# Designed miniproteins, single chains, continued (3), part 94

Each design is a single chain, and the fold is of that chain. pLDDT is the mean over its residues in the fold that is shown.

## One batch from the design tools (miniprotein)

Design m11253
Fold by ESMFold2-Fast:
Structure m11253 (fold): chain A 83 residues (1-83)
Amino acid sequence: MELEVKGEKELHIKAGEVLEVSGEGKLTVSTDSGTATVVYKDQRVSLLGNSEAILTLGEEMKVEVLKGTAVLIDGDKVTVLKA
């Protein structure tokens, strides 16, 4: 699935889905069960089951976890983020 973000958007993504995003702004992403992945440029974030995060999109993707757990991957750097 592909999504262009302009300004602020909210989206619920299903387990096993990969969401490719473009544009600039803020995307609030939530998932119920399983793992869902968001890809922005050369960065990716995997949201683990029952998670919610705000993704700030621009020159780089910044992740703020509101609920649950997210794993941010940027090249060889892996960061585990929790609410």
Scores: mean pLDDT 82

Design m11254
Fold by ESMFold2-Fast:
Structure m11254 (fold): chain A 66 residues (1-66)
Amino acid sequence: SKLVELAEKIVKEALSDPRLSEEDRKRIEAEYQAFLASQDSSVEVQVGQMLRLIGAVLDAELNAKK
């Protein structure tokens, strides 16, 4: 699945940033696991979980710059 490949790439790139807080790393991992758990659900649910994962990554990167 192309969505899983994209999610793996996003998570790998985000977690490679040493400036991320431990709390933000745990949130990214939790949203990634929620996305993986949604793979047997509808496309709409999978897309929703992907958007949550992207939001967690963006929040973490913004927090790292403060």
Scores: mean pLDDT 85

Design m11255
Fold by ESMFold2-Fast:
Structure m11255 (fold): chain A 83 residues (1-83)
Amino acid sequence: SDELLARGLELISQGSQLEQQGQELEKQGKLKEAAQKYYQASDKYRQAADLFRRAGPEYDPLAEMAERQAEQLREKADELLEK
């Protein structure tokens, strides 16, 4: 569905913006705030992945990329909270 694909891409855009905010906070040494932004970005990428899978099997590679990005950001956020 074009609607599901468009919505998924919008969530990717939102996730990317949150990830960029997290990176800026991390550069400032605000590790807990950075982790919060990375968790928020991860959530957006997971939501996008769900929409891509619902859009059709032709979008499974896009969903898998979004799921991988979500997991990487969650792991990074967890690591920052251990410091």
Scores: mean pLDDT 90

Design m11256
Fold by ESMFold2-Fast:
Structure m11256 (fold): chain A 56 residues (1-56)
Amino acid sequence: AEGVLVTAEAPTAEAAVAAVRAQIAERYPDGEVVAEHVARDPETGLWVARALVAVP
């Protein structure tokens, strides 16, 4: 199994996390989220959610 980094940007932390989870459900339905982090980029003002997904 390989680890895949999935990222999404949104105006809110909640929206960024939802976007990452939606991408994982669509592209890696059998994937396991092993790490998740969300942070605001002060330069863009957008929230960046990153998830590490273990895929079979």
Scores: mean pLDDT 82

Design m11257
Fold by ESMFold2-Fast:
Structure m11257 (fold): chain A 100 residues (1-100)
Amino acid sequence: GMEEIRELIEKAIEYIEKYKKETDLSEEVNKFLEEVIERLREMLSLSLEEMIKTARELQAKTLEKLAELRRKGAPSEHLALFTTVAIAAHEIIELAEEAK
């Protein structure tokens, strides 16, 4: 239901914010994660249809950035974080589709 989606989004934001605080991230990675957090916060105020659209766009952008970082030889912790973000976006899509 909507409460499960809200809890998932809030936990994803908390996880990213904690990771940013505890991990030495490049400026490029840190700025992208700030954008991810803002998109996740936006989703909390959107309709299910707009949330699905936003989550799909977030998933696509995150996967694109993950591929770029891998090509550049970014640290494994950055790759793991972006993989986790992409999984969270996918879970939001699945839960929102079920809630329609």
Scores: mean pLDDT 86

Design m11258
Fold by ESMFold2-Fast:
Structure m11258 (fold): chain A 101 residues (1-101)
Amino acid sequence: MEEEVEKAREEALRALEKLREAAEKSSDPEVKETALAAVDYAEAYLEEPSSEKVAKMVGQVIRLIGLDLDKPSEDTKEVLEAATEALRALNRLDEAKKKLE
């Protein structure tokens, strides 16, 4: 149903807002820059979907995982949790779209 797509889109936008807030609160400039880049690619994907934009967003999230493994901090973990939630929300949006054909 189209309502499932709309709900999933709203959930994705909400998750991206949380990621942006977590990024802006981060004391690590590289974590902040990487997370904000992931938000920008995700927002670009929501406006005009493409596999390239998804790949770029996923690349930024992989970089965040690397930063958390190298220098763990509560701020970095919060950003990584928000980024993971955003990826899950975008995946739910894609699944909802597939149900519509």
Scores: mean pLDDT 82

Design m11259
Fold by ESMFold2-Fast:
Structure m11259 (fold): chain A 63 residues (1-63)
Amino acid sequence: SVPTADQVEAARQRLKAADPAALVRAVVDAGAVGADAATQRRAVADALGIDPEVLKAAIESVR
């Protein structure tokens, strides 16, 4: 499904508030260290409780 603007904004706020150490831990715990960007993004999305497609759109929206 196509992410809504509200979902993208909520994901942006979660990314800004996230502890970077917790995001690194999510990638490690998923076994995604050294994996492709899509696999690492899925691990982060799961840890944050966000849809991976919404997280992708949120990352692409950050300037």
Scores: mean pLDDT 78

Design m11260
Fold by ESMFold2-Fast:
Structure m11260 (fold): chain A 62 residues (1-62)
Amino acid sequence: SLVEELKKLDLETAVALLMKRGLSQKEMKELLKKAGKRVSSSEISKLRKEIEKKREEAKKEA
């Protein structure tokens, strides 16, 4: 299951996976809670922005 997969991942990787699946911030927060990862909506928003920035920087370095 998706929740079981999320339990094995660190928070940043879990958020990146959920972003790739096209889930909303609300859906990500709910799934992360079910996986035992407690985060606020603001933390999810910040992580999403940082992941997008890292992907952009990786494209410049590749």
Scores: mean pLDDT 77

Design m11261
Fold by ESMFold2-Fast:
Structure m11261 (fold): chain A 60 residues (1-60)
Amino acid sequence: SSEVAEEIAKKLQEELKKKDPNKEYEVKVGRIAGDRFLVSVKDKQTGEEKTFQITKEEFE
């Protein structure tokens, strides 16, 4: 659901801020199937983008 995806994106942004406080990331999360989500993380400074899959439990 969009609400779960938004919460995952928010939590991931907070984790990234802890690891790289001088960097700014754009995080997008979409549901694939059931408990699986597709995450896209883009470094706003470099334009580098990474995509990976996670489960909801990995961010609870």
Scores: mean pLDDT 76

Design m11262
Fold by ESMFold2-Fast:
Structure m11262 (fold): chain A 100 residues (1-100)
Amino acid sequence: MEKFAELANRASELVVEAMRKAKEELEEAKKNGSKEEIEKMEEKYKEVRRKVVESLGKIAAGELYVAYGLRYGDESDIEKGLEYVEEGLRIAEETLKELE
């Protein structure tokens, strides 16, 4: 279960960094960009937010499955929980990479 916490924490860190970078790009566009550039950055920021919500949703689902699997001794729920957290981490990593 230590692995679950490590993966969830890593995904959270990447999600925060992705949101920070997307917000900085939007703020820069608002200061120095045209109306069209601002609209493009607002759409990009909304897309990053959607992916962040998807990543966090996977992590939350993973937490639920692991909690129930541990409570009821169901190894398959624990395994499914880990799969969800790994998917959330992947979404977070890909989202941040697209902003690099």
Scores: mean pLDDT 83

Design m11263
Fold by ESMFold2-Fast:
Structure m11263 (fold): chain A 65 residues (1-65)
Amino acid sequence: SALAKIEEELAELARFLGVDPAEHSRREIILRAARLLRPEDESDAEVEEGVEKAVAAVEKVEALL
């Protein structure tokens, strides 16, 4: 299922970040990844907008569960 694939990808991302996916929320993992993968072009507004959209997507998925 799509949700299972998202959870797998988040678990792989968490391992890359050196955190335990079982002890961290999806939101925390996404925010940590967003900070690490911040664009080099210095568009703070675009980075912040991207983070907000990622957080909103996580909250929307959680609301559907």
Scores: mean pLDDT 66

Design m11264
Fold by ESMFold2-Fast:
Structure m11264 (fold): chain A 56 residues (1-56)
Amino acid sequence: SKREEEERKRREVIEEASLGVLALGYAAYAVSDKELGKEEEYRKKLEEYQERLDKL
């Protein structure tokens, strides 16, 4: 049904948005530590989140 397809589509968008928020949230958190020289750790984590978004 159109309603069920719309709900499924909405859920998919929410899941993708949730992963995006997680990636952005971590990026904001890790960026604050870059001045301590944790840029490499930040980039590794961000890459992991980006990979998750891609596989969604």
Scores: mean pLDDT 66

Design m11265
Fold by ESMFold2-Fast:
Structure m11265 (fold): chain A 79 residues (1-79)
Amino acid sequence: SPIIARAQGVVDDSLARIRAAVEAGDLDRAEAIQRETLARLQSLYDEAPESDRRELAILFTRWAIEAAGLWFEYEVRQK
């Protein structure tokens, strides 16, 4: 699906940018990227046809888990 492919691109770009910001110690930027990505993924979900919504919800959940993992890894390394 074109919408699923677009959402996957948003997820991949977001995770790469969050990782780079976290590794640079720029947590404000990492938070801003997360907020921007959350808003974009929610918009894509709302605009999506019913048949794509389950797959988008799964992709959205995986993004949230992976983003949280990047923050957790940073915190563990700093402590």
Scores: mean pLDDT 84

Design m11266
Fold by ESMFold2-Fast:
Structure m11266 (fold): chain A 105 residues (1-105)
Amino acid sequence: DAEEEAKEREEMANSSKEKIEEILKEMRAYAEKVLAAHDTPTARRALAVQIILALRYIKSLTDEEIKKIVHEITGVSMSEIEELLSLSEEELLELLRELRAQLAA
């Protein structure tokens, strides 16, 4: 239900610990589906940026934990993820737009 889903998204954005495991499970399932359809370096990088943007709203997660999760889900190198984590939200959103444009071409 759209109203219940909206409330759950607001709870996730407010760093609910009870939602972390479910968020990670949903992210893994989404990643597996995306990579089963389009397993390219560009697709993996776009997925890494998407996951970082989502996980940054979970205040109980450290940058080191986010780096490990993103590496496990996407297969992107730890060094590349560390570089992405150094970027601002605006820079990550711009990079995501560029990567999505490349995937849509």
Scores: mean pLDDT 77

Design m11267
Fold by ESMFold2-Fast:
Structure m11267 (fold): chain A 96 residues (1-96)
Amino acid sequence: DELRKAIEEAAKKKGVEVDIEEILKKAEEIKKELLEYLKKTKNLKEEEIERAEEAADLALLGTFGDREKFRRGNLELLELLGMEEKAPEVDEVLAR
């Protein structure tokens, strides 16, 4: 629901026509693959898995116009991956 609205608003702001259902499907596939990767590569506790799911949701919402959610979600995911050294790359993407 919130992700759908974010995609619709981003498309309207950019003046482009997009297949919202296809974008939603791809976003869900990416989220699922990321969470499965995290579960397989780290011995995560249930609470850490819940944090990963929330961080993935924030990163996806942020991709469609909320720079703060994009930053927070991606930084949390990098921490969970043990890749905190990549945090400057998130800021570089946002500076474009």
Scores: mean pLDDT 75

Design m11268
Fold by ESMFold2-Fast:
Structure m11268 (fold): chain A 86 residues (1-86)
Amino acid sequence: SEEEERLIERAAELAAKAAEALAKGDKFEADLHIALTQLILALLRVTGAPEEVIERAREAAVEAIRKKAEELGLSEEQREELIREV
C-alpha cells in the first residue's frame, strides 16, 4: 500500500540519520534513530504488513546505512554495528 511504501521510506531515512549521527560522534542520537527505525519495522508487523514488506523495509534501512556510511567515511565496523541493530 502507499502507507506501507511511506513507512519503508521513513525506515530508510531514519537509518541514514543514525549513520549521520554516528559520523558526528553523537552515539546517543545514532542509538535513538536506530530505535526509531526498529519501531517502524515493529509498526509494519503490528499493522499486518506481509513479511515481504517488512523485509523490504529492513533491506531499505540497511542499504541507506551502507550508502550514508560510504559517503561519510564511517569504518566498516561502525557500519556493520548499525546494520546488526536493524
Scores: mean pLDDT 89

Design m11269
Fold by ESMFold2-Fast:
Structure m11269 (fold): chain A 89 residues (1-89)
Amino acid sequence: LEELLVEFIRASGEKEDTVEATKRAIATVLRFIGLAIEAEWRGRKDLLERIKELAKEYVDAVKNGDTEKIERVEQELAELSREIVAEER
């Protein structure tokens, strides 16, 4: 995850040279970090692995400038957040 986050930041900084793209990338990175911490605390290795897969997809989408795929990954992160919250029940 740590190595993937470093690669993500590099990809975001090099591919898109706009304030909007940079802010979006930072917000998404923070989401990945928050969800990974939550999954780790709950002992949910399956969720942690899914988060890593989404992070890889996000890095690839940023490198390719695929805005639709970036939005899809963001929606997937929101769904994972809801799934983690459901674990409290």
Scores: mean pLDDT 69

Design m11270
Fold by ESMFold2-Fast:
Structure m11270 (fold): chain A 80 residues (1-80)
Amino acid sequence: SVQEKAREILLKALEEALKLVTDPDLQAFLRGEIARAPEYTPEAALELLKRLIQVAKDLGYDEVRKIFEKAREEIEKLLA
């Protein structure tokens, strides 16, 4: 289903980002979001990804930003 695919895309992006983040507060936040990922609708997942893209951009995590941008694009294509 669309919902299951969107959750898998979000979860994979969060797990990949967590491997690249060295900031303890952002690591804790991402772990919390991984635990909550099964509860998200595709729309909620997109809103989270938009916020995470901005956070990654502001903190200079370029590879993390790209991971979240790719996940957002994949979920947007899934909803189209």
Scores: mean pLDDT 88

Design m11271
Fold by ESMFold2-Fast:
Structure m11271 (fold): chain A 77 residues (1-77)
Amino acid sequence: SMSKLQEALDKAKEAAKKTLKEHGLDDAEVKVSVDANGNIVIEVSVPGGETEEERRHIIEAAREAQEAGKKAADETL
């Protein structure tokens, strides 16, 4: 149902945000949507990353956030 899909998207965003916060990325922006194939897409935007170390940290945190979000969505659907 549409309501269940919306709940899954909301939980995915919350899980992704929580994961980013746990990595110290409180200013990260998360957008959650559904692609043409019905897959949950989680887009993470983080300000900064001016150094190689910062970029590696952001990339790793974003990957974990995407995984956490997809897990939360799958558990809801």
Scores: mean pLDDT 82

Design m11272
Fold by ESMFold2-Fast:
Structure m11272 (fold): chain A 110 residues (1-110)
Amino acid sequence: SPVEEIRKIVEEIDELIKQIKKEGATQEMIDKLSELLDKLADLVSKNRDKLSREELQELADRMAEHSVFLDEVAKQLNKEGRHELARKAVRNSMTAGSIHLALSTTLLTD
């Protein structure tokens, strides 16, 4: 089920975000987030009509929160001189923000 696949990817993203909060960002964590966010964007684009309004709203809110957090991670990485990893974190923030916008526009169309 595409809905179940979306749920599983969201849970994996949430777990990685928790690990980053606890341990700090590694290249492996940021690269894995990139893969998961890209997969989520594709699945959402193809299957948003299969999600309930409540599921769309919850997912939109989570992606907005992740976007803000990943931007803060990028700022911290830049402060530490880890500029290449910071650029990847910015890209992840942008992908999460794009998913949020796509879901928010879907919610406005009733």
Scores: mean pLDDT 89

Design m11273
Fold by ESMFold2-Fast:
Structure m11273 (fold): chain A 68 residues (1-68)
Amino acid sequence: GPSYEEILARIEGLYQQVVDRLEAQGDHDLAEEVRRTGEALLGLLRETRDHELARAILEAMERQFPPA
C-alpha cells in the first residue's frame, strides 16, 4: 500500500484541488478557509504519524469531494 508520506501527499493534493476550484469560481474567502483547515489537519497528521487515521481521513475525503 502507499507509504505514510504518500498518504499525506494525497490528502494535501485533495485540499489543493478544492482550493483551486474555489479560487477559479471567485470564492476566495472559502478557498482560504479550506487551505487553513488542510494545513491544520496535515500538521496534526505529521505530529501523530497515525497511518490508520491518515488513511481513514483520505478515504473519507475522497467520498466527500467527488468530481464535479
Scores: mean pLDDT 82

Design m11274
Fold by ESMFold2-Fast:
Structure m11274 (fold): chain A 100 residues (1-100)
Amino acid sequence: MKKISGKEAEELQKRIKSLPLKEQAYFELKNILDYLREKYPFTDEEIARLIVEGLLQLKEKYPDLTMEELIEIARKIAKDYGLPEDLVNKTIEELKKELE
């Protein structure tokens, strides 16, 4: 893996901030989850829980994110991590319930 210099990290952050809000939120959550997954052996159920909690925090930080955008982010990340379809659907329903 290439070590990212401080300057390259700053340029990457600027590029992310130029993206639509939904894409910025997706990358922010994915980066946190990727970091946590490298540090700790999470189960699929634990990853699903972290997705819900992370999206609730992102909704607080970015109040203009719609429920539909949060659901799209949750589904994309869950599929990226290879979660079973039943668990993906359960994660989406839990997220909807929390966002009511």
Scores: mean pLDDT 77

Design m11275
Fold by ESMFold2-Fast:
Structure m11275 (fold): chain A 74 residues (1-74)
Amino acid sequence: SMEAEIEKLKEEARRLLAEMREAQAAGDFARFSELSGRLQKVLEELVATGDPEAIAFAKEIAAERSRLLLEAEA
């Protein structure tokens, strides 16, 4: 169902964001970049569902991803 698909995408997004934080802490820039790209695709899929809660969640995770990217460039 769409609801189950959204739940899986949300769990994947949370996992990828956590893995990005771990990669940043470890100084693993190659893994960080790969995870950032994978997370972006998951967020795009959440937005593509058209579900208001999924879109709101995707925006919140996107903001955290953007903060991590800015920190990595500093």
Scores: mean pLDDT 88

Design m11276
Fold by ESMFold2-Fast:
Structure m11276 (fold): chain A 80 residues (1-80)
Amino acid sequence: MTYSVVLVVRSAEPIDAEAVRAALEALGATRVRVVPDPRDPRQAFVGFELPEARFDRAAIEAALAALGVEVLGWRAVPAP
């Protein structure tokens, strides 16, 4: 089974979309989309897909925290 995940994220610095994409892809994420907030480059929506076997919320939060990125909100649903 695959999960479709959407995060709301924030950083003290402007979000590096390529670093976020690379970190999530290293965890096995596919279809990674980083949509910066047009009013605040330190906030973004991040959408991606992950196989259930690789879905680890703590690992995702830790990988983003290593980039200085904080997760403010989560939505994870089974993907079709």
Scores: mean pLDDT 82

Design m11277
Fold by ESMFold2-Fast:
Structure m11277 (fold): chain A 84 residues (1-84)
Amino acid sequence: RLEELQRILDEAVDAIDELAPENLELQIEAGMLRIVLGVERLTGEPQIDLAIKVLERARREAEKAGNEELVEILDEQIRRLREL
């Protein structure tokens, strides 16, 4: 469902912005998630596979940064997307 997908992506972006505002690599991935959200809002077509790939990259960057709280949040968002 498109609305559920967009909620998950909005929550992921908000978490990155709150927990890693100064991490350039994570902010780049947040920017990519905003682009995915924009495409979905413009087309009405869900971009689940692309969203998962971006979140998996963000999760790796959060892990490299030692941001355990953000890793847990991103793992949950990826899990939710895979259940859609």
Scores: mean pLDDT 85

Design m11278
Fold by ESMFold2-Fast:
Structure m11278 (fold): chain A 111 residues (1-111)
Amino acid sequence: NQDSHLSALASRLDSAYRLLREAAKAARRDPAEAEGYIDQARDEVYSALTLASHTSPDVREKLTKLVDEILRLLAQAREALRRDPAEAARYLEEAARKAREGRDFANKARS
C-alpha cells in the first residue's frame, strides 16, 4: 500500500530531521555526541530509502534523490566534525532541511 509506505517514510524522515537538528547543536559542543546523532539519523535515512522502493516511480525517484543528498551531507559532516565543527554543523543543518523537505513531500504525496 503506497499510502502506508509514504506514511512510514515520512515518519522516518521526520525522525532523521529531529536527530540532525540535535547533531548540529552538538557538533560545536561535543563531537562524540554529534557522531551518535549522525549514526542514528543515517539509520533512519536508510530505512526511508528502503521504504521509497515501495512507492510509485516518480515519487520514489524524487525521494531517492533527496535521501542520496542527505547521505552525502552526513558523510561530509562526519569528515569535518573533528577538523571544523562549524562546517560540520552547516552540513548537518543542510541535511536536516533535506530530511524535512522529504518528509513534507511524502506527506503531500499521500493527499
Scores: mean pLDDT 88

Design m11279
Fold by ESMFold2-Fast:
Structure m11279 (fold): chain A 94 residues (1-94)
Amino acid sequence: MEEEARELAERYAEEIRKAVLEGDEAAQKVALEAAEWLLRLAEEDKEAARAAIETFERRGEELMEEAVKSGSKELGKASAALFQLAVLGREAVE
């Protein structure tokens, strides 16, 4: 379902934001879990996958703006991870 996909994508985005502050290994683990979930979703429900992709893009933009304003390299890494997930998802739904 699209709404459930949005809620899960929001949770993954928040987990990635927190994980980058803990370290690269934590961030990589969460990003991998999100990627595996997104690829499965793209196979099962393309509409839900598109909702997740749009959520990752929006959160990625928000984190990039926050990173630029605050000078946070960690938030920049989180933003990059979310944009990479969005690209992966778009390729999977085509």
Scores: mean pLDDT 87

Design m11280
Fold by ESMFold2-Fast:
Structure m11280 (fold): chain A 100 residues (1-100)
Amino acid sequence: MSADEKINEKLRREQPLRNVTLIDVDSGKVKVFKNKTFSEILEGILNFIKEEYGKSVEDISLEVEYDGKKVLVKSLSELVDLLLELTGEHKEITLNITKV
């Protein structure tokens, strides 16, 4: 990552995401993030996955839904990139987590 990309990422991480809903499809457990920054939401997602599954994001199936689109996330890097792209652009984001 270049220095310019690192600065841009830091600025995006400080922008609040809209409402983000995290759903564990297997258990039906739901967690909602309102008016949180990218960093707070990412930390919350990673903590939820670690506490509920004891696994990293790469060991689960994570589907992100926004604006009628569905995107399957295969790695932590893809999750970070997608959430940074969605920062400030969408009002509601839903993440569906399923065991692989």
Scores: mean pLDDT 69

Design m11281
Fold by ESMFold2-Fast:
Order: structure tokens, then C-alpha cells, then sequence
Structure m11281 (fold): chain A 68 residues (1-68)
């Protein structure tokens, strides 16, 4: 149920790195990452539904990789 501090740090780092890369590439306008022991929330501000969907998938993949 709960993420360890190490898992929270890994998730936050991976999500932030991926989000910053997407923002730099102009794929998204902005993002927010909130990671707690009980919850992961990533907010994406995109110009279109397609851009938002692609960014959401990239961020989900980055989080999954960080937890593997």
C-alpha cells in the first residue's frame, strides 16, 4: 500500500526528469508531481488531448521503470 522513502525519491526523480524533458521538447506546457507514501499524482498541462495522453504514458512508463 505505502511507498518507502527510497521509492518516493525514485518516482519523484524519474517523473521530474521525464516531465522536464517533455516540457523542454515543447510536448507539454507544464507538469506537477506529488509523491507521498500513499499516493502518486502527476498533473499535466498540455495543448491537446493527444499531447496529454502521450505525455501521461511516458510519465507512467518512467514511474514503472523507477520501481522495477
Amino acid sequence: RTYSEAQQAAIRAAATETGEALKKAGKIEDFKVTVTADEIVIGIKAKSLEDGTAASQALADAVAAALA
Scores: mean pLDDT 82

Design m11282
Fold by ESMFold2-Fast:
Structure m11282 (fold): chain A 98 residues (1-98)
Amino acid sequence: SEKENLLRLIGLLLRVMGIIEDARLADSLDPETLKEAAELGLEAVRLAQQLNDVSMAQLALQQLQDLLRIAEEKGADQETLDYIREKIKEMEKLLEKM
């Protein structure tokens, strides 16, 4: 249902925000947690697309762009950075079709 999809979307956005805040404060980054955040961000854009909510899709994309910046600044490995970039690219492609 639309309400269930909206609640799930909000939950995904809040979880990604928590991962971003933790990453900003962390002395070291867990690659698996960063990859999980990227997957959650892509799922959030897919849910926003189903809801026809461009603003929420843009918010999810912005969160992943912020995560990528933090990961780059803190020296995350190339494989993790490439994974996040690929998910951002998929999110941008979905947004273009909205």
Scores: mean pLDDT 89

Design m11283
Fold by ESMFold2-Fast:
Structure m11283 (fold): chain A 67 residues (1-67)
Amino acid sequence: MELTGEAKRLLDALVEKTGLSEERARASLLTAGGYTGPGLRAAAGAFAKDTGMSFEEALAGLREVGA
């Protein structure tokens, strides 16, 4: 499945900032996108720190992955 929009932005930022392969970054995002409530917000915070993105941008990306 092709990631687009906010999910693609989060994927690209994660690859660029952490050096993860695209496949590994996608797997991490697909796993975290399945989280709910506090777990989803905690994952968004962690990805925001790793990428330098805002919490809101990371959260939007994860919500789009899990949609």
Scores: mean pLDDT 80

Design m11284
Fold by ESMFold2-Fast:
Structure m11284 (fold): chain A 100 residues (1-100)
Amino acid sequence: AAAANEAALNALVAALAERLHTEPSEEVLLQVRGILRGIAAYAEEAEEKKLSPEEIEEEVRNMTPVEVLRRLLALAKERGLVTPAEEAAVERLIAEVEAA
């Protein structure tokens, strides 16, 4: 994985670990697992395409949070990494973010 992806993953894992410690609902656990699988799928695709950290930053910078979540979910689904329950939980999160 590119260094930018690793830094983002570490920050996300730390934030999610704190949230899970305070609010460990089944829904939150499914959403967290789905997002982490999506990030893993994106890292694998970026490696396969030999994307530079600069190219990754440019892609992400021009996307909304909803577009990022949708791309991560789509990649995880394509690679068979996400379960149906995790997929459904992330789709509910996307709907909530769009409504906000």
Scores: mean pLDDT 71

Design m11285
Fold by ESMFold2-Fast:
Structure m11285 (fold): chain A 70 residues (1-70)
Amino acid sequence: MDPMELAEKGGKEAAEAAAKGDAEKMAQISREYGRQIREAGEKMGDEEAMEKASKLLTETVVRALAAAGL
């Protein structure tokens, strides 16, 4: 799967967990998708795509936490 698709999917799932007040599940989802993004980027040999995807995931999680008051 493309690193950017992983970031979008992971960000959405993490945001849903944050909206439910489940910070632990959100952190677990963020770690798992972050790992998958790194593995996909390494397999593709595209560090730039990996960095962009990791940044998108992080920014989506930060915005979701802020919106949830966490």
Scores: mean pLDDT 81

Design m11286
Fold by ESMFold2-Fast:
Structure m11286 (fold): chain A 71 residues (1-71)
Amino acid sequence: SMEERKAVVRQISDAVLDHHERHGEKDLETIIKEVEEQVRHASRRFGLSEEETKELIEFGVKYVEELFKKR
């Protein structure tokens, strides 16, 4: 389901953000680009449509932006 896929996107986003924070990266734009790439890769693995991929990328970007502001 799309809800299960969004849960995977949250896990990917958390992993990317935590990885970059450990390495001292503070540039949100760099973190967002990595999240987009990881979500695109996962979407190919799931066999998702372009529309579903776009929705998941947008979800992941919004999610990481909100988490970045809180940290």
Scores: mean pLDDT 80

Design m11287
Fold by ESMFold2-Fast:
Structure m11287 (fold): chain A 92 residues (1-92)
Amino acid sequence: DLAIKYYQKSLEAGKKGNNDEDGKYQLMAFLAGLVAPEDSDGRALLNLQRGNIYFKQGNYQKAIDLYNQSYRSGTGDIRDQAQQNLDKVKAE
């Protein structure tokens, strides 16, 4: 469960006194626990943000999967950002 995992990372960051990482993981736990937005661009943005987290954590396969989902459901700038991030992660 991603929401529980990010919540645990938030607690660990808080214990280390890293308020920026604590806030980041709290937001990600919240987003992972929410029902995905009904509109395709909202779902695409959520998947783009989740992909960015996995990319920063070095989980490139999960980042690719999420960026592909963002690319397929997104339009305009969201789709363009998903494509750019796909190209970036594939270069790793």
Scores: mean pLDDT 69

